# Designs tried in a protein design run: designed miniproteins, single chains, continued (3). Part 101

Each design is a single chain, and the fold is of that chain. pLDDT is the mean over its residues in the fold that is shown.

## One batch from the design tools (miniprotein)

Design m11723
Fold by ESMFold2-Fast:
Structure m11723 (fold): chain A 61 residues (1-61)
Amino acid sequence: MLSSGEALRLLMKLEGLSGKEVVRMIVRDGVSVEELVERAERLAKERGLSIEEARKLAASV
């Protein structure tokens, strides 16, 4: 399982979001960190990424 930080970095990598855009989604749009983590994990599954591949992509942000 990915940590919340790993999942947010993975979401940034997979959707091409900046850190500012992620913060905006949380602060201005009221999206929870948990919802963003679930979104990242769903996208990783759709892309056929293993947990190790997902972690490596998260680390490359």
Scores: mean pLDDT 78

Design m11724
Fold by ESMFold2-Fast:
Structure m11724 (fold): chain A 91 residues (1-91)
Amino acid sequence: VLTEAEKAAVKKVAKQFVGDKINDPAFKAKILAAIEQVEKNGAKTATAEEKAKLGKDYYKIVVAVNYVRAENNMKDVQDSERDAIALQVKN
C-alpha cells in the first residue's frame, strides 16, 4: 500500500505524461482492465521488439498504470508485469 505522499508523487508524474486523461474514468477503467488481465493470465515477458513498438507511449502508459495502481492501493509490481500491462493497454 502506497502512502498519500507516494500517491501524490505518482499522480504528479502521470499528469506530466497523460494530462487530463488522468481524470478520465474511461481511461482509468481501461488501465484497470489491463491490470486484471495480467493478474489473471500472468505477465507475458515483453520482447525487445514489443517494447520498441510501444516507443514514446511506453513511459506514458507506465506512469498512468502507476497512478491507477496507487489510486486503488495496489502494491508495487515487477518490471515484467509493468511491461505486460503496458502492452495490454497499447493493444
Scores: mean pLDDT 72

Design m11725
Fold by ESMFold2-Fast:
Structure m11725 (fold): chain A 68 residues (1-68)
Amino acid sequence: GGVNKLIALTLQLMGDPNFSVSRVGSDTLVISAKPGGQAELDTLLKELEKDPDFSTSKSGDTLVVSLK
């Protein structure tokens, strides 16, 4: 479950100037903050942590989002 939600998230973030995104396989998205995008990445992490379909892991300027 959640694949359509992950696809929608990927498309949304590809249009965001604060982020670079890479899809890894069918269930994982790697999001990197561009310079000045760190606060937006922290906000995104907080929002995604509320979603029961996603597992999140943040290290520095990189956020990894995986489907459960």
Scores: mean pLDDT 82

Design m11726
Fold by ESMFold2-Fast:
Structure m11726 (fold): chain A 59 residues (1-59)
Amino acid sequence: GMTKESLELEISDLEKDIEEKKKELEEARQAGDKHRENILSTSLALDETALEHYKHLLE
């Protein structure tokens, strides 16, 4: 199993990645880049699922 320290690092990294992807998604939407929007939306959903999983392991 993961240690608490390992889980905290994974959560921190995922939260940073999610924040960056949200910013890029907004930029893609403003540019009308549907292809990039779709890629970022899918990637973001996967990262959010992983984040929820790791947070659940801490609780």
Scores: mean pLDDT 84

Design m11727
Fold by ESMFold2-Fast:
Structure m11727 (fold): chain A 96 residues (1-96)
Amino acid sequence: MDEIRSVLEEGHDRITGTLEAAGERLGPAVRERLRAVAEELRDDMDAAAKSPDVMGRLEEAGRRTVARVAAVDPATAGSVRAELEALLRRVSELLS
């Protein structure tokens, strides 16, 4: 659990960095929307780490996060999807 939590924290930090960079480029209204997405993803990751179905919860959270980012900026959504796919693979390896 602690290793999974650490990996989730690292993944969230990377995704937050990607969203912050996009917000700086696209302006304050987009930055506020992407910050809200990052906060919701943190809550979803925390909930997933406490769940017996960690992978299922993370996959749903990932899909929802990518969809929300895509509604704001499709290019940033592609980057977030790649980061989430890498995170899911790492968590899956720890659970195996």
Scores: mean pLDDT 86

Design m11728
Fold by ESMFold2-Fast:
Structure m11728 (fold): chain A 109 residues (1-109)
Amino acid sequence: NKKAIEEAKKLVEKAAELVRKGDLDGAIKALEEALKIAKSHSSDPKNEKVAEAIDHALAAVKAVKDGNIPAAIGATIAVMGILLDVEDDPLVAEAAKAALEAAHAALLQ
């Protein structure tokens, strides 16, 4: 499970970089790949929380691409809520923080 969370986090960090470069399609693809990895270990509650954070970050980036800023804000707040819920677990918190950074980067466009 730890390796899956670390691999998903790396893809989420790449998605945030792609968002900052204006490549929303590339960011969506990276987040979809990260979500697939996180969901493949969904029997672990920690991987479930990481998957939830990535799913909301993906929704935020998609909403920005569609011009739906209220939906993007809502999805970003959902990621923040997950991060606060998992702050006592450093590995899960780092992955959730990466997801929040990707969602926040999308809103800054």
Scores: mean pLDDT 84

Design m11729
Fold by ESMFold2-Fast:
Structure m11729 (fold): chain A 79 residues (1-79)
Amino acid sequence: SALERVEELARKAEEAWAAGDLEGAVRYALEAAEAGRELPDGAAGEAAALFAAAQALKELGKEEEARELEEEARRAAAE
């Protein structure tokens, strides 16, 4: 199900972050946000995943990309 996919991708993002794989953490968090968009009540999960991706981008020194995702997360949270 779409919920199971979000859960799996969020878990993979957390595992990547814990392992120091920041690029992987960004990729899986963005995929979790995409999957969350397919759910009727997915806005909070989408926002959380986008904030997680932004955090990893900041650690990578990609401040501008992180800012863009934080703005997307704020828009998702406002729904």
Scores: mean pLDDT 82

Design m11730
Fold by ESMFold2-Fast:
Structure m11730 (fold): chain A 58 residues (1-58)
Amino acid sequence: MYIAPKEVLEKYRKEVEEGMELLRNAKNIEEVTRGIGLVLRGIGDMFEASLETERAQR
């Protein structure tokens, strides 16, 4: 049985949402850069979590 995949995904999903909020409310390029960084990191970490879930389910 996989362990805490939902919890890990929730954590990174929040980072993506925060990044998207920054992008929507961005008034300057620094905010845009931070928003993009958070979204990309969150997505990458979600993929890693998915791989760990696959391993745990075996």
Scores: mean pLDDT 70

Design m11731
Fold by ESMFold2-Fast:
Structure m11731 (fold): chain A 93 residues (1-93)
Amino acid sequence: MAAGLAGGRAALEGGKAAVKGAENLKELNAGIAGALSGIGGLFEAEKLGNARGAGLSAVGGGEAAIASGTEEGKRLGEEGLRGGRAALAEAAA
């Protein structure tokens, strides 16, 4: 759970940073998608105890934050990917 929670939080923060740094609508939309997916990951981890759902949401949110092209979105999106992959590995074990 800790990895899924950390990944979801990183994806949310990456999405928020991408929204703040957005210079165009495409970057803004990617940031919003990253933040929403991060929230979904946090919900799966905290409310449902679902490591697989948390991992998938954190990976998706991290990818969206990276796709925003913002420097901070990429950095925090990579943290979301790392946490999400760790949560998926936990769920597969």
Scores: mean pLDDT 73

Design m11732
Fold by ESMFold2-Fast:
Structure m11732 (fold): chain A 97 residues (1-97)
Amino acid sequence: MSEEKLKKAIEEVKKLAEELGMDEDTINRVIRLIKLGHKLGILDLGYEIAKKSLEYTKAVRDGDLEKAREIYEEAQPLVDEFRAHLRKAAAEKGLRG
């Protein structure tokens, strides 16, 4: 995936997180996820997980546990796919740190 697409994804998720009143640690966490997705060639998957993570955090903060559960359930298969790509890349390429 292109550097331009990565930069736009980071800008969009940061703007969304700031609009939702997320703390610095949460913003940094989702940005790291997007960067990892880019390194693995699955930027779109990383971006989707980042968005759902922010929506989940907002739902929990707002006390909307039903919405939080729905978002969590929707995100589970995406997170599992992302994790599988991480393990495969580490095993096949001997990734350092």
Scores: mean pLDDT 81

Design m11733
Fold by ESMFold2-Fast:
Structure m11733 (fold): chain A 65 residues (1-65)
Amino acid sequence: LEEEIERAARELMEKFNLPESEFPALVEELRRTTEGFARGFRVPLETALPLAVTAVEIDLEAQKK
């Protein structure tokens, strides 16, 4: 799971041209969001991760506007 979160964070860094200094914070945000969705929807972390990635991606798109 941690490797999947890190990979997702790297993909978001590339897509949104984020500075390397933001990588640790992005990984932590994805982890927290994944845990939040898993707890809220009562699903496994593996199921929650794609939802968390989508939510963070939408937030990053909104920030770019």
Scores: mean pLDDT 78

Design m11734
Fold by ESMFold2-Fast:
Structure m11734 (fold): chain A 53 residues (1-53)
Amino acid sequence: MEELIEKLVEVLSRHGDRPLTVDELAEEMGVSKEEVEKAIAELQARGARLPVT
């Protein structure tokens, strides 16, 4: 799980010009959408707030 969170943050950081959708994050990270959602939920549970719509 930690690795997924770190990859998520890194991908978002690399694409600082625009936010990525869950689909794009899954494609970039090479994981399923469900795994991306779990990483997002875990990161939010730790007090992080993601700029997603």
Scores: mean pLDDT 72

Design m11735
Fold by ESMFold2-Fast:
Formats: C-alpha cells, sequence, structure tokens
Structure m11735 (fold): chain A 83 residues (1-83)
C-alpha cells in the first residue's frame, strides 16, 4: 500500500520559506522526503509519499516550520491512500 501526506501552508513576508517533515510510527512505513510546490494562490503544497506494510499505524507526526519573522498559516492537512 502507498500513502501520500500533503500539507498546504502559506508563509508571508519577504524571503519567507516553509520547512516540512513527516514521520510515522507503528506499521513498517517508509516516507520519502517531502517535495514542496508553490500553488497559484500563494500557498505551498508539500507532499511526502511512502510505503505502508501490513499492521496498525500508531502515529503520524507532521512538523511545519517557517523562516523567522514569517507569518505561517496552515490551510490543510491530508493523508491519502494511493497505489
Amino acid sequence: MKVEVTVTARAEGPDASIGFTVEAKGAEVTLSPPVAELEEDGNVRATATGTLSDGPVEEVKVTVSATPNAKLTIEKLEIKRTE
């Protein structure tokens, strides 16, 4: 089974940037480093993909950070099963 974790966030300010990490605990889960894409509405969409083996997932931890003095808004968090 393949999983996709997507966070959509906005950072406001000159030279503002967003950092993003995803971690999972429980079933054997391997997550790729997140890939960030700028959307037309000024949001940044960061997506991490991974493989889930059989078993329960105990925890998915998402950490979102921004550059100092930036205003950070988190718009959406989505966890989706893909093939």
Scores: mean pLDDT 68

Design m11736
Fold by ESMFold2-Fast:
Structure m11736 (fold): chain A 61 residues (1-61)
Amino acid sequence: SIVDLSIELTTEKDIKNNIIVIPRVDGTPVTPELVLEIKKALEKKYNIEIKEPFGFKTRRV
């Protein structure tokens, strides 16, 4: 899933800088709902809270 790809692409350094990595998958729009799913999955994986405002960067997949 795109959420799992985001988890794989987001490094601990990105998390420390309050940045979420969003995969650029052709034909898949970046929606607010997708961003929130990615945020929640990263918070669960790293056992942290990502505060707003947070940054994001995209990576081509």
Scores: mean pLDDT 78

Design m11737
Fold by ESMFold2-Fast:
Structure m11737 (fold): chain A 73 residues (1-73)
Amino acid sequence: MQEEIDRLTEEALKAAEEALKAAEEGDYEKAEKLIREGPGPLGMLAGIAKATGMSKEELVEQAKTILEKLKKA
């Protein structure tokens, strides 16, 4: 169970880092896609963003917040 959680957290961190790198390069479409296809909290964020009408830039900013929280945990 813990190993599965650790694996999903690692996959989420990697997906978030790739999405943030794409956004830093100005590729917000790729960043959005990586967040939507991301596991765990990233996928949940994408669902919330769609429901609330969050912009691509806001989605990336929230993904940065999630990444920082995951790194500190």
Scores: mean pLDDT 71

Design m11738
Fold by ESMFold2-Fast:
Structure m11738 (fold): chain A 92 residues (1-92)
Amino acid sequence: DPAAEAIRRRAEEIIEEWRNDPNRTEAQKLVLDLLEELLRNADEEERLVLYALIVTLYHMKHGVDDLTPEEQAELSRYLRRGQDTVLPPIPL
């Protein structure tokens, strides 16, 4: 899936940018460390969801206008999938 590959590459670039940010806050460092731990323990589908989350968080900081409607729709699709994958539904 070329969209999945693009999201992954973009997320990896963002992680490197955040890791090297001299103005990085303590909270941002903790989030980054948690994301790296989650990525290590995640399967392939869970990793894609985490990459989509990373890209979305980056654009929330820099403005949503950087994403096309199509890119926004694809990120939303992966994030919705992640809710079912990372947190199994509690049986009612």
Scores: mean pLDDT 69

Design m11739
Fold by ESMFold2-Fast:
Structure m11739 (fold): chain A 78 residues (1-78)
Amino acid sequence: MIDKAIEYVKKAIEAVKAGDREAAISYLNQALKYAIEAGVSKEVIDYLLKAIQAVRAGDFEKAIEYMKKAIELLEKEK
């Protein structure tokens, strides 16, 4: 499940780089679902939620920063 969360966050990063806000939000929601099902820390959930908010605001630089932090924490919790 953690591997699925990481895969979807990586897909979200590629979507934001392509300027595809809708795809990025969809991928982040899938990552959030798998992260919750895997029982990850509240810190990971908070970064994923901040990434979604940043994408919605059009702040793609901050969204990518939050997504990278989420991946770092997810890999430590594997």
Scores: mean pLDDT 86

Design m11740
Fold by ESMFold2-Fast:
Structure m11740 (fold): chain A 61 residues (1-61)
Amino acid sequence: GITDLLVRAHLEHDVTISKETGREIVESLREGNYEKALELLEKVFGKEAGERLLKEMVESL
């Protein structure tokens, strides 16, 4: 699921995600607000990893 992908990304990229930011990413994806989800993912993981994670998360919906 989306949460599992986000936890894996946190572990693989050695970045700390706040609970609030993680929730905003999940809610944005569920609402179909992919632009906001991408912005948050790019801010946390960087552009390349953020774009890849968005694609994986959308495919998991």
Scores: mean pLDDT 75

Design m11741
Fold by ESMFold2-Fast:
Structure m11741 (fold): chain A 63 residues (1-63)
Amino acid sequence: MDYKAEAAKYEEKLKENPNDAEAQFNLGLALLRAGDREKGKAYLVKAANLGQEITEADLPRVD
């Protein structure tokens, strides 16, 4: 899977609806897997604040 292309796809969705919790969650995961850990975590926190349930099992290991 091309995580940069997936991230760009969700960024475009967020330009139309910046409060889309699902798009923010998916963008966060794509950014973490692409290596942008700071932005990925920020989007996951934003998605959780909008009501998206996030568990540790949903997160890639980024140690």
Scores: mean pLDDT 73

Design m11742
Fold by ESMFold2-Fast:
Structure m11742 (fold): chain A 58 residues (1-58)
Amino acid sequence: MEQEVGDALLEAARAVLRGENPEEYRERAVKLLMEKLGLDEETAQRAVDTVVTHLRAR
C-alpha cells in the first residue's frame, strides 16, 4: 500500500504549517509520488498542493 506516500504528504503539510522550508518537504513528497506511483511531476505536485491546501483551509 502507499502508506509512505501518505506520510510524505503529511510531512510536507506539517512543514508548511510550521513555516519550515516547505519547498524542501514538498519536493521530497513529489519525488516519492513519482517513484512509488509512477506519476508525472505535474500530477504529483498537484496531489501535494491539494493536501497542503486542504489542511491550511481549517
Scores: mean pLDDT 69

Design m11743
Fold by ESMFold2-Fast:
Structure m11743 (fold): chain A 92 residues (1-92)
Amino acid sequence: SRLEEAKARFAELRARYENAPLTPENAAEAAREMARLLAEATGYREEEILAAGERLAELILRHGEDSPEALAADEELLELARPGLEALYAAS
């Protein structure tokens, strides 16, 4: 199913990130890849999700992954993706 394919891709991204050095550059790239996977898996608000992922990546590079700016951008990305993810789960 499309949900199982999405879960496998997210698990692969998580495994790569867990094995990578904890740098702002790696965290920023993980944010971009997560946004791309969310956009591809759901097909929902793709351009907005990709833009939110890039914004999160930029804020991680400028302020750090645990900064208030990065945390707020992460929540914005999740809120944008949430309806598409809920629809994907419901269809499975």
Scores: mean pLDDT 80

Design m11745
Fold by ESMFold2-Fast:
Structure m11745 (fold): chain A 70 residues (1-70)
Amino acid sequence: SLEEKLAEAERLVEEAKRLAEEGRLDEADQLFQKASEILKELVALHPEDERVRELAKRFAEEYRELKKKI
């Protein structure tokens, strides 16, 4: 369901951010990649859903911060 996929993607982003803060950059990138695949599906199916848009924005911000450290 949309809600289950949103919850999973959000959990992955939050855990990836935590791993990045701990300096575990490779593990953080792997979780961001998993979140990206789920978000790609959600954006394709529900491009106008506010929750999907907000999570995609949050993903982009957090992944940008990770990329600065790699």
Scores: mean pLDDT 85

Design m11746
Fold by ESMFold2-Fast:
Structure m11746 (fold): chain A 100 residues (1-100)
Amino acid sequence: RAAEMQELLEEARRLLERARELLKEIEELLKERPSPLAERLLKKAEELIKRLEELIAELEALGEDATDEELEELRKKLKELEVDLGVIEFGLAVLKVVLK
Protein backbone atom coordinates (compact mmCIF):
# COMPACT_ATOMS: atom_id res chain seq x y z
CA ARG A 1 0.00 0.00 0.00
CA ALA A 2 2.74 2.51 0.92
CA ALA A 3 4.62 1.51 -2.25
CA GLU A 4 1.44 1.91 -4.33
CA MET A 5 0.82 5.37 -2.83
CA GLN A 6 4.42 6.40 -3.62
CA GLU A 7 4.11 5.16 -7.23
CA LEU A 8 0.84 7.09 -7.64
CA LEU A 9 2.48 10.24 -6.21
CA GLU A 10 5.46 9.88 -8.59
CA GLU A 11 3.12 9.42 -11.59
CA ALA A 12 1.03 12.46 -10.57
CA ARG A 13 4.18 14.61 -10.16
CA ARG A 14 5.51 13.53 -13.58
CA LEU A 15 2.15 14.36 -15.15
CA LEU A 16 2.20 17.78 -13.43
CA GLU A 17 5.69 18.47 -14.87
CA ARG A 18 4.43 17.53 -18.37
CA ALA A 19 1.38 19.78 -17.93
CA ARG A 20 3.59 22.73 -16.88
CA GLU A 21 5.82 22.28 -19.96
CA LEU A 22 2.69 22.11 -22.12
CA LEU A 23 1.44 25.38 -20.56
CA LYS A 24 4.75 27.07 -21.49
CA GLU A 25 4.44 25.89 -25.12
CA ILE A 26 0.87 27.23 -25.34
CA GLU A 27 1.99 30.58 -23.83
CA GLU A 28 4.77 30.81 -26.46
CA LEU A 29 2.26 30.08 -29.25
CA LEU A 30 -0.08 32.80 -27.90
CA LYS A 31 2.80 35.34 -27.96
CA GLU A 32 3.50 34.56 -31.65
CA ARG A 33 -0.13 34.29 -32.81
CA PRO A 34 -3.04 35.00 -30.44
CA SER A 35 -6.15 32.96 -31.27
CA PRO A 36 -9.37 31.93 -29.44
CA LEU A 37 -8.37 28.26 -29.87
CA ALA A 38 -4.95 28.82 -28.27
CA GLU A 39 -6.58 30.80 -25.42
CA ARG A 40 -8.99 27.88 -24.86
CA LEU A 41 -6.07 25.42 -24.70
CA LEU A 42 -4.29 27.72 -22.21
CA LYS A 43 -7.32 27.68 -19.89
CA LYS A 44 -7.63 23.88 -20.19
CA ALA A 45 -3.92 23.47 -19.34
CA GLU A 46 -4.28 25.80 -16.32
CA GLU A 47 -7.33 23.80 -15.13
CA LEU A 48 -5.44 20.51 -15.59
CA ILE A 49 -2.50 21.83 -13.50
CA LYS A 50 -4.88 22.86 -10.68
CA ARG A 51 -6.59 19.43 -10.73
CA LEU A 52 -3.18 17.68 -10.62
CA GLU A 53 -2.03 19.87 -7.70
CA GLU A 54 -5.28 18.99 -5.87
CA LEU A 55 -4.77 15.26 -6.55
CA ILE A 56 -1.18 15.43 -5.23
CA ALA A 57 -2.42 17.24 -2.10
CA GLU A 58 -5.07 14.52 -1.55
CA LEU A 59 -2.45 11.77 -1.97
CA GLU A 60 -0.08 13.48 0.50
CA ALA A 61 -2.90 14.04 3.03
CA LEU A 62 -4.06 10.39 2.90
CA GLY A 63 -0.57 8.86 3.07
CA GLU A 64 -0.37 5.29 4.40
CA ASP A 65 -3.90 5.58 5.91
CA ALA A 66 -5.51 5.47 2.45
CA THR A 67 -8.07 2.68 1.94
CA ASP A 68 -8.02 0.45 -1.16
CA GLU A 69 -11.24 2.21 -2.29
CA GLU A 70 -9.62 5.67 -1.95
CA LEU A 71 -6.52 4.48 -3.86
CA GLU A 72 -8.68 3.12 -6.72
CA GLU A 73 -10.59 6.43 -6.90
CA LEU A 74 -7.31 8.38 -7.02
CA ARG A 75 -5.90 6.05 -9.71
CA LYS A 76 -9.06 6.65 -11.77
CA LYS A 77 -8.68 10.43 -11.39
CA LEU A 78 -5.00 10.24 -12.43
CA LYS A 79 -5.88 8.22 -15.57
CA GLU A 80 -8.59 10.75 -16.48
CA LEU A 81 -6.09 13.62 -16.05
CA GLU A 82 -3.54 11.76 -18.24
CA VAL A 83 -6.20 11.45 -20.99
CA ASP A 84 -7.02 15.18 -20.64
CA LEU A 85 -3.30 16.01 -20.99
CA GLY A 86 -3.11 13.91 -24.19
CA VAL A 87 -6.11 15.77 -25.65
CA ILE A 88 -4.47 19.15 -24.93
CA GLU A 89 -1.13 17.95 -26.39
CA PHE A 90 -2.95 16.84 -29.57
CA GLY A 91 -4.81 20.17 -29.78
CA LEU A 92 -1.52 22.09 -29.48
CA ALA A 93 0.10 19.93 -32.20
CA VAL A 94 -2.83 20.68 -34.55
CA LEU A 95 -2.67 24.43 -33.77
CA LYS A 96 1.10 24.54 -34.44
CA VAL A 97 0.38 23.19 -37.95
CA VAL A 98 -2.60 25.49 -38.76
CA LEU A 99 -1.16 28.62 -37.06
CA LYS A 100 2.35 28.04 -38.41
Scores: mean pLDDT 83

Design m11748
Fold by ESMFold2-Fast:
Structure m11748 (fold): chain A 58 residues (1-58)
Amino acid sequence: MSEEEIEKESEDALKKAKKSIDDMVKAGRLTEEEGKELLERVEKHIKAERDRRLAEAK
């Protein structure tokens, strides 16, 4: 997998996660603060996976 493909996949994953969290906040299952915290955790996880894949692609 190319570096460009890894970056794109990570961006798509983040976009999907953000929408999912926003929908949960809108549905009242999460507060705005809980949604923000969850998004920060998900962003960290996606970044770690991206960095791992980039290292493997070399």
Scores: mean pLDDT 79

Design m11749
Fold by ESMFold2-Fast:
Structure m11749 (fold): chain A 64 residues (1-64)
Amino acid sequence: SAEINLIMGNEALKNNFYKTAIKQYEEAAKEGSAEAAENLAKLYESLGKYEEAKEWKKKAEELK
C-alpha cells in the first residue's frame, strides 16, 4: 500500500539507503501518495538531481 511504501522509504532514508528510499517513495507516489512524491523531490534535490526533483514536485502538486 502507499502508506507502507512511504514508511519503508522513510526508514531507508533514515539509514542513508538512498536507492531503497527512492524505490519505496516511487511506489507510494504511483499509488497516489502526494507526501511520498514530495519526499522523493526533496531527496533528489539533496542529491543534486534538480531535474528529477522538479518532476516529482510537479507530480506531488498533481496528487493534491
Scores: mean pLDDT 87

Design m11751
Fold by ESMFold2-Fast:
Structure m11751 (fold): chain A 72 residues (1-72)
Amino acid sequence: SLKEEVEKHIEQAKKALTKGDYEKAIEHLQRAAELYRKLGDEEKAEMFRNALKEIADVLEKQGKTELAEKAK
């Protein structure tokens, strides 16, 4: 189901963040936001979009501008 798919992406994003793998974390968080939007859960979709904005800010401060743009 879409709900099971979104939960798997959230788990993968958390694992990627723990490893400092921001590129994979961004991919999974973007997919989670898209899936919550498709499920009609706008509040959860917005929460994950906000998490992506925080990651983008961290990456820009590190000079990783191209990766930060992927999180927007």
Scores: mean pLDDT 85

Design m11752
Fold by ESMFold2-Fast:
Structure m11752 (fold): chain A 70 residues (1-70)
Amino acid sequence: GAAAEAAARAEAERIAEEAERKATLYSIQGDYKKAADVLLEAAERIEPLDPELARRLREAAKGLYQKSEE
């Protein structure tokens, strides 16, 4: 039902926000690979809750991963 879908999206958003904070800390330290890994792990966890948000986190992680390869 709509309430369950809203709860799932809210949980996914909370997980994503926590991962983004951790990724920001790793990025400040210059550890782009760990920053990307944190976002990818969060994307895997939230995929059954919010597949669209999971896809966006994977796209963000890809950008960070490309920086880590330089």
Scores: mean pLDDT 83

Design m11753
Fold by ESMFold2-Fast:
Structure m11753 (fold): chain A 98 residues (1-98)
Amino acid sequence: MEERVKRLIAETKSPDREVRIKAVRELGKLGTEEAQKALADAAVNDPDPEVRIEAAREAGKTGSQIAIDGLAKAADDPDFDVRNTAVLALIEAVIKQK
């Protein structure tokens, strides 16, 4: 499991956008703290808004405090679609934490 998480985190830094999107989706299925941190990082810091949107969606599904903190930052994103996705994902994450 730890080696799988490390490989997926490395894939989130791939020059290929499709590889990063796939890695983000796989990290969303793992539910580990390291996976949640990687999703939060991708939602805030990935250079492609489409990858940030996907990471925000996956982070919202986890309902963790790490996801909530990352999504709150993504809600201030310069891209409108990223902000909208992050706000909706933040609502989902908060509901799941209750």
Scores: mean pLDDT 84

Design m11754
Fold by ESMFold2-Fast:
Structure m11754 (fold): chain A 89 residues (1-89)
Amino acid sequence: MDKVLEEIKRAKEEAKRVGEEMTRRMGALSPEHAERMRTMKEGILTAYDDAIAAAEKGAVDTAKALLESGKGLLEIMRREAERALREAE
């Protein structure tokens, strides 16, 4: 349990940092790109908050599923941002 909870909290902090950086970088392209990144960041953070709540209630399998979901959304966010930034160069 403790390792899963620590991993989720670490993943949430990483998602906050990456999301803030991507929102800033995408804001240089347009306000619409920045809003898209902000919305994706909020979805990722919600998934991690739900994962923390599940882990604290002992629902380990649910917590792991939500952690993997959040990681997948973060990867999609990174790929979308990288693609848009490359297209702007």
Scores: mean pLDDT 84

Design m11755
Fold by ESMFold2-Fast:
Structure m11755 (fold): chain A 60 residues (1-60)
Amino acid sequence: SLTEEHLALIEKIKAVRTEEEREAYEKELLELGIQNALELAKEKGADQSLIDYLEELLKE
């Protein structure tokens, strides 16, 4: 699930000390966070404008 993947990425971030590795995992975590927010917004019946906004963020 997205929650399991989110926790796995956080654990990897906690384990690394290299700036390059941390930056790469932070990008992955941000993308996963946006994806999770999108799924939650759909589940909660959020406004279509918010859903569209989150979908556009993922396209970049």
Scores: mean pLDDT 72

Design m11756
Fold by ESMFold2-Fast:
Structure m11756 (fold): chain A 68 residues (1-68)
Amino acid sequence: GAVNRFIGLTLQLLGDPNFDASLSGANTLTASARGDATSQLQELKAALSTDPTFTASLSGTTLTVSLK
């Protein structure tokens, strides 16, 4: 389900050394790219934007993902 996918994404980004990730509340995840990983955030934002259960926005080097 959507919650399980959100948890999986949260754990993936928290464990990735290329990103500084944090969870705010139960439904909002932020991730900031380190160095050359910025293009990976752009690709991730585009992929998440196709999923109707998520809202994804990118500001500079910081991606914010929220459950609807």
Scores: mean pLDDT 76

Design m11757
Fold by ESMFold2-Fast:
Structure m11757 (fold): chain A 126 residues (1-126)
Amino acid sequence: IGMAEMLANQGRYEEAIEAARMELAKDPNNARAWRVLGKALAGQGRYEEAIEYYKKAIELDPNNARAWRNLGEALAKQGKLEEAKEYYEKAIALNPNNKRAWLNLAEVLKKLGEDEKAAEYEKKAK
């Protein structure tokens, strides 16, 4: 189960995609495998495909804070900053200890001109 995510974390994106697809062939309702597949595709710069698979992961497990954060990251890379903000807020609501989601939200707020709010949220990322 952890093999595809470990490969993606090592930057071995093609192997991560293959491993995630094998997991999905055995269990197409494996929300984590859909999220990891999206993460590997995002690592390759394939953000449009990554977004579709993150949405599938969220459809199967709407309480998956990491999938919401990953979706926000992919949208931010496409310049869809308002949508990215909404999905980071959902990730934080599900897991307030997600320091990366707080930092990502702060960065998006700076790009949107909300500098004071960004500084406040950077403090929450500690």
Scores: mean pLDDT 86

Design m11758
Fold by ESMFold2-Fast:
Structure m11758 (fold): chain A 85 residues (1-85)
Amino acid sequence: SKELEEKIKRIQKKLEDIQRLLNTDYEAYVKEFLEKSKAELEKRLADGKLTPEQYERLMKALEEGSKITLELLKRRKQAIIDALN
C-alpha cells in the first residue's frame, strides 16, 4: 500500500506540473526573465562588479540561452499537447 500511495502521489504531481506547463505563456515568461536579468547585469556593471568585457560576454550568453530555453519549452509544451490528443 505504501508503494502504491507513493506512485499515486508522483503521478498527481506530474499531472499538476503538466497543467501548469500548458497554461504558461512562455514567450512572456522568457521576455520578463530576460529583461530582469539584463537589468541586474547593467546594475552590476554600474556598481563596478563586472568589467565591460564580462558584461558583453554575459549579455550574449543570456540572450542565446533565453532563445534556446524558449525553443525547448515550446517543444515540450507541443509534445505534451500531442501526447494528450
Scores: mean pLDDT 79

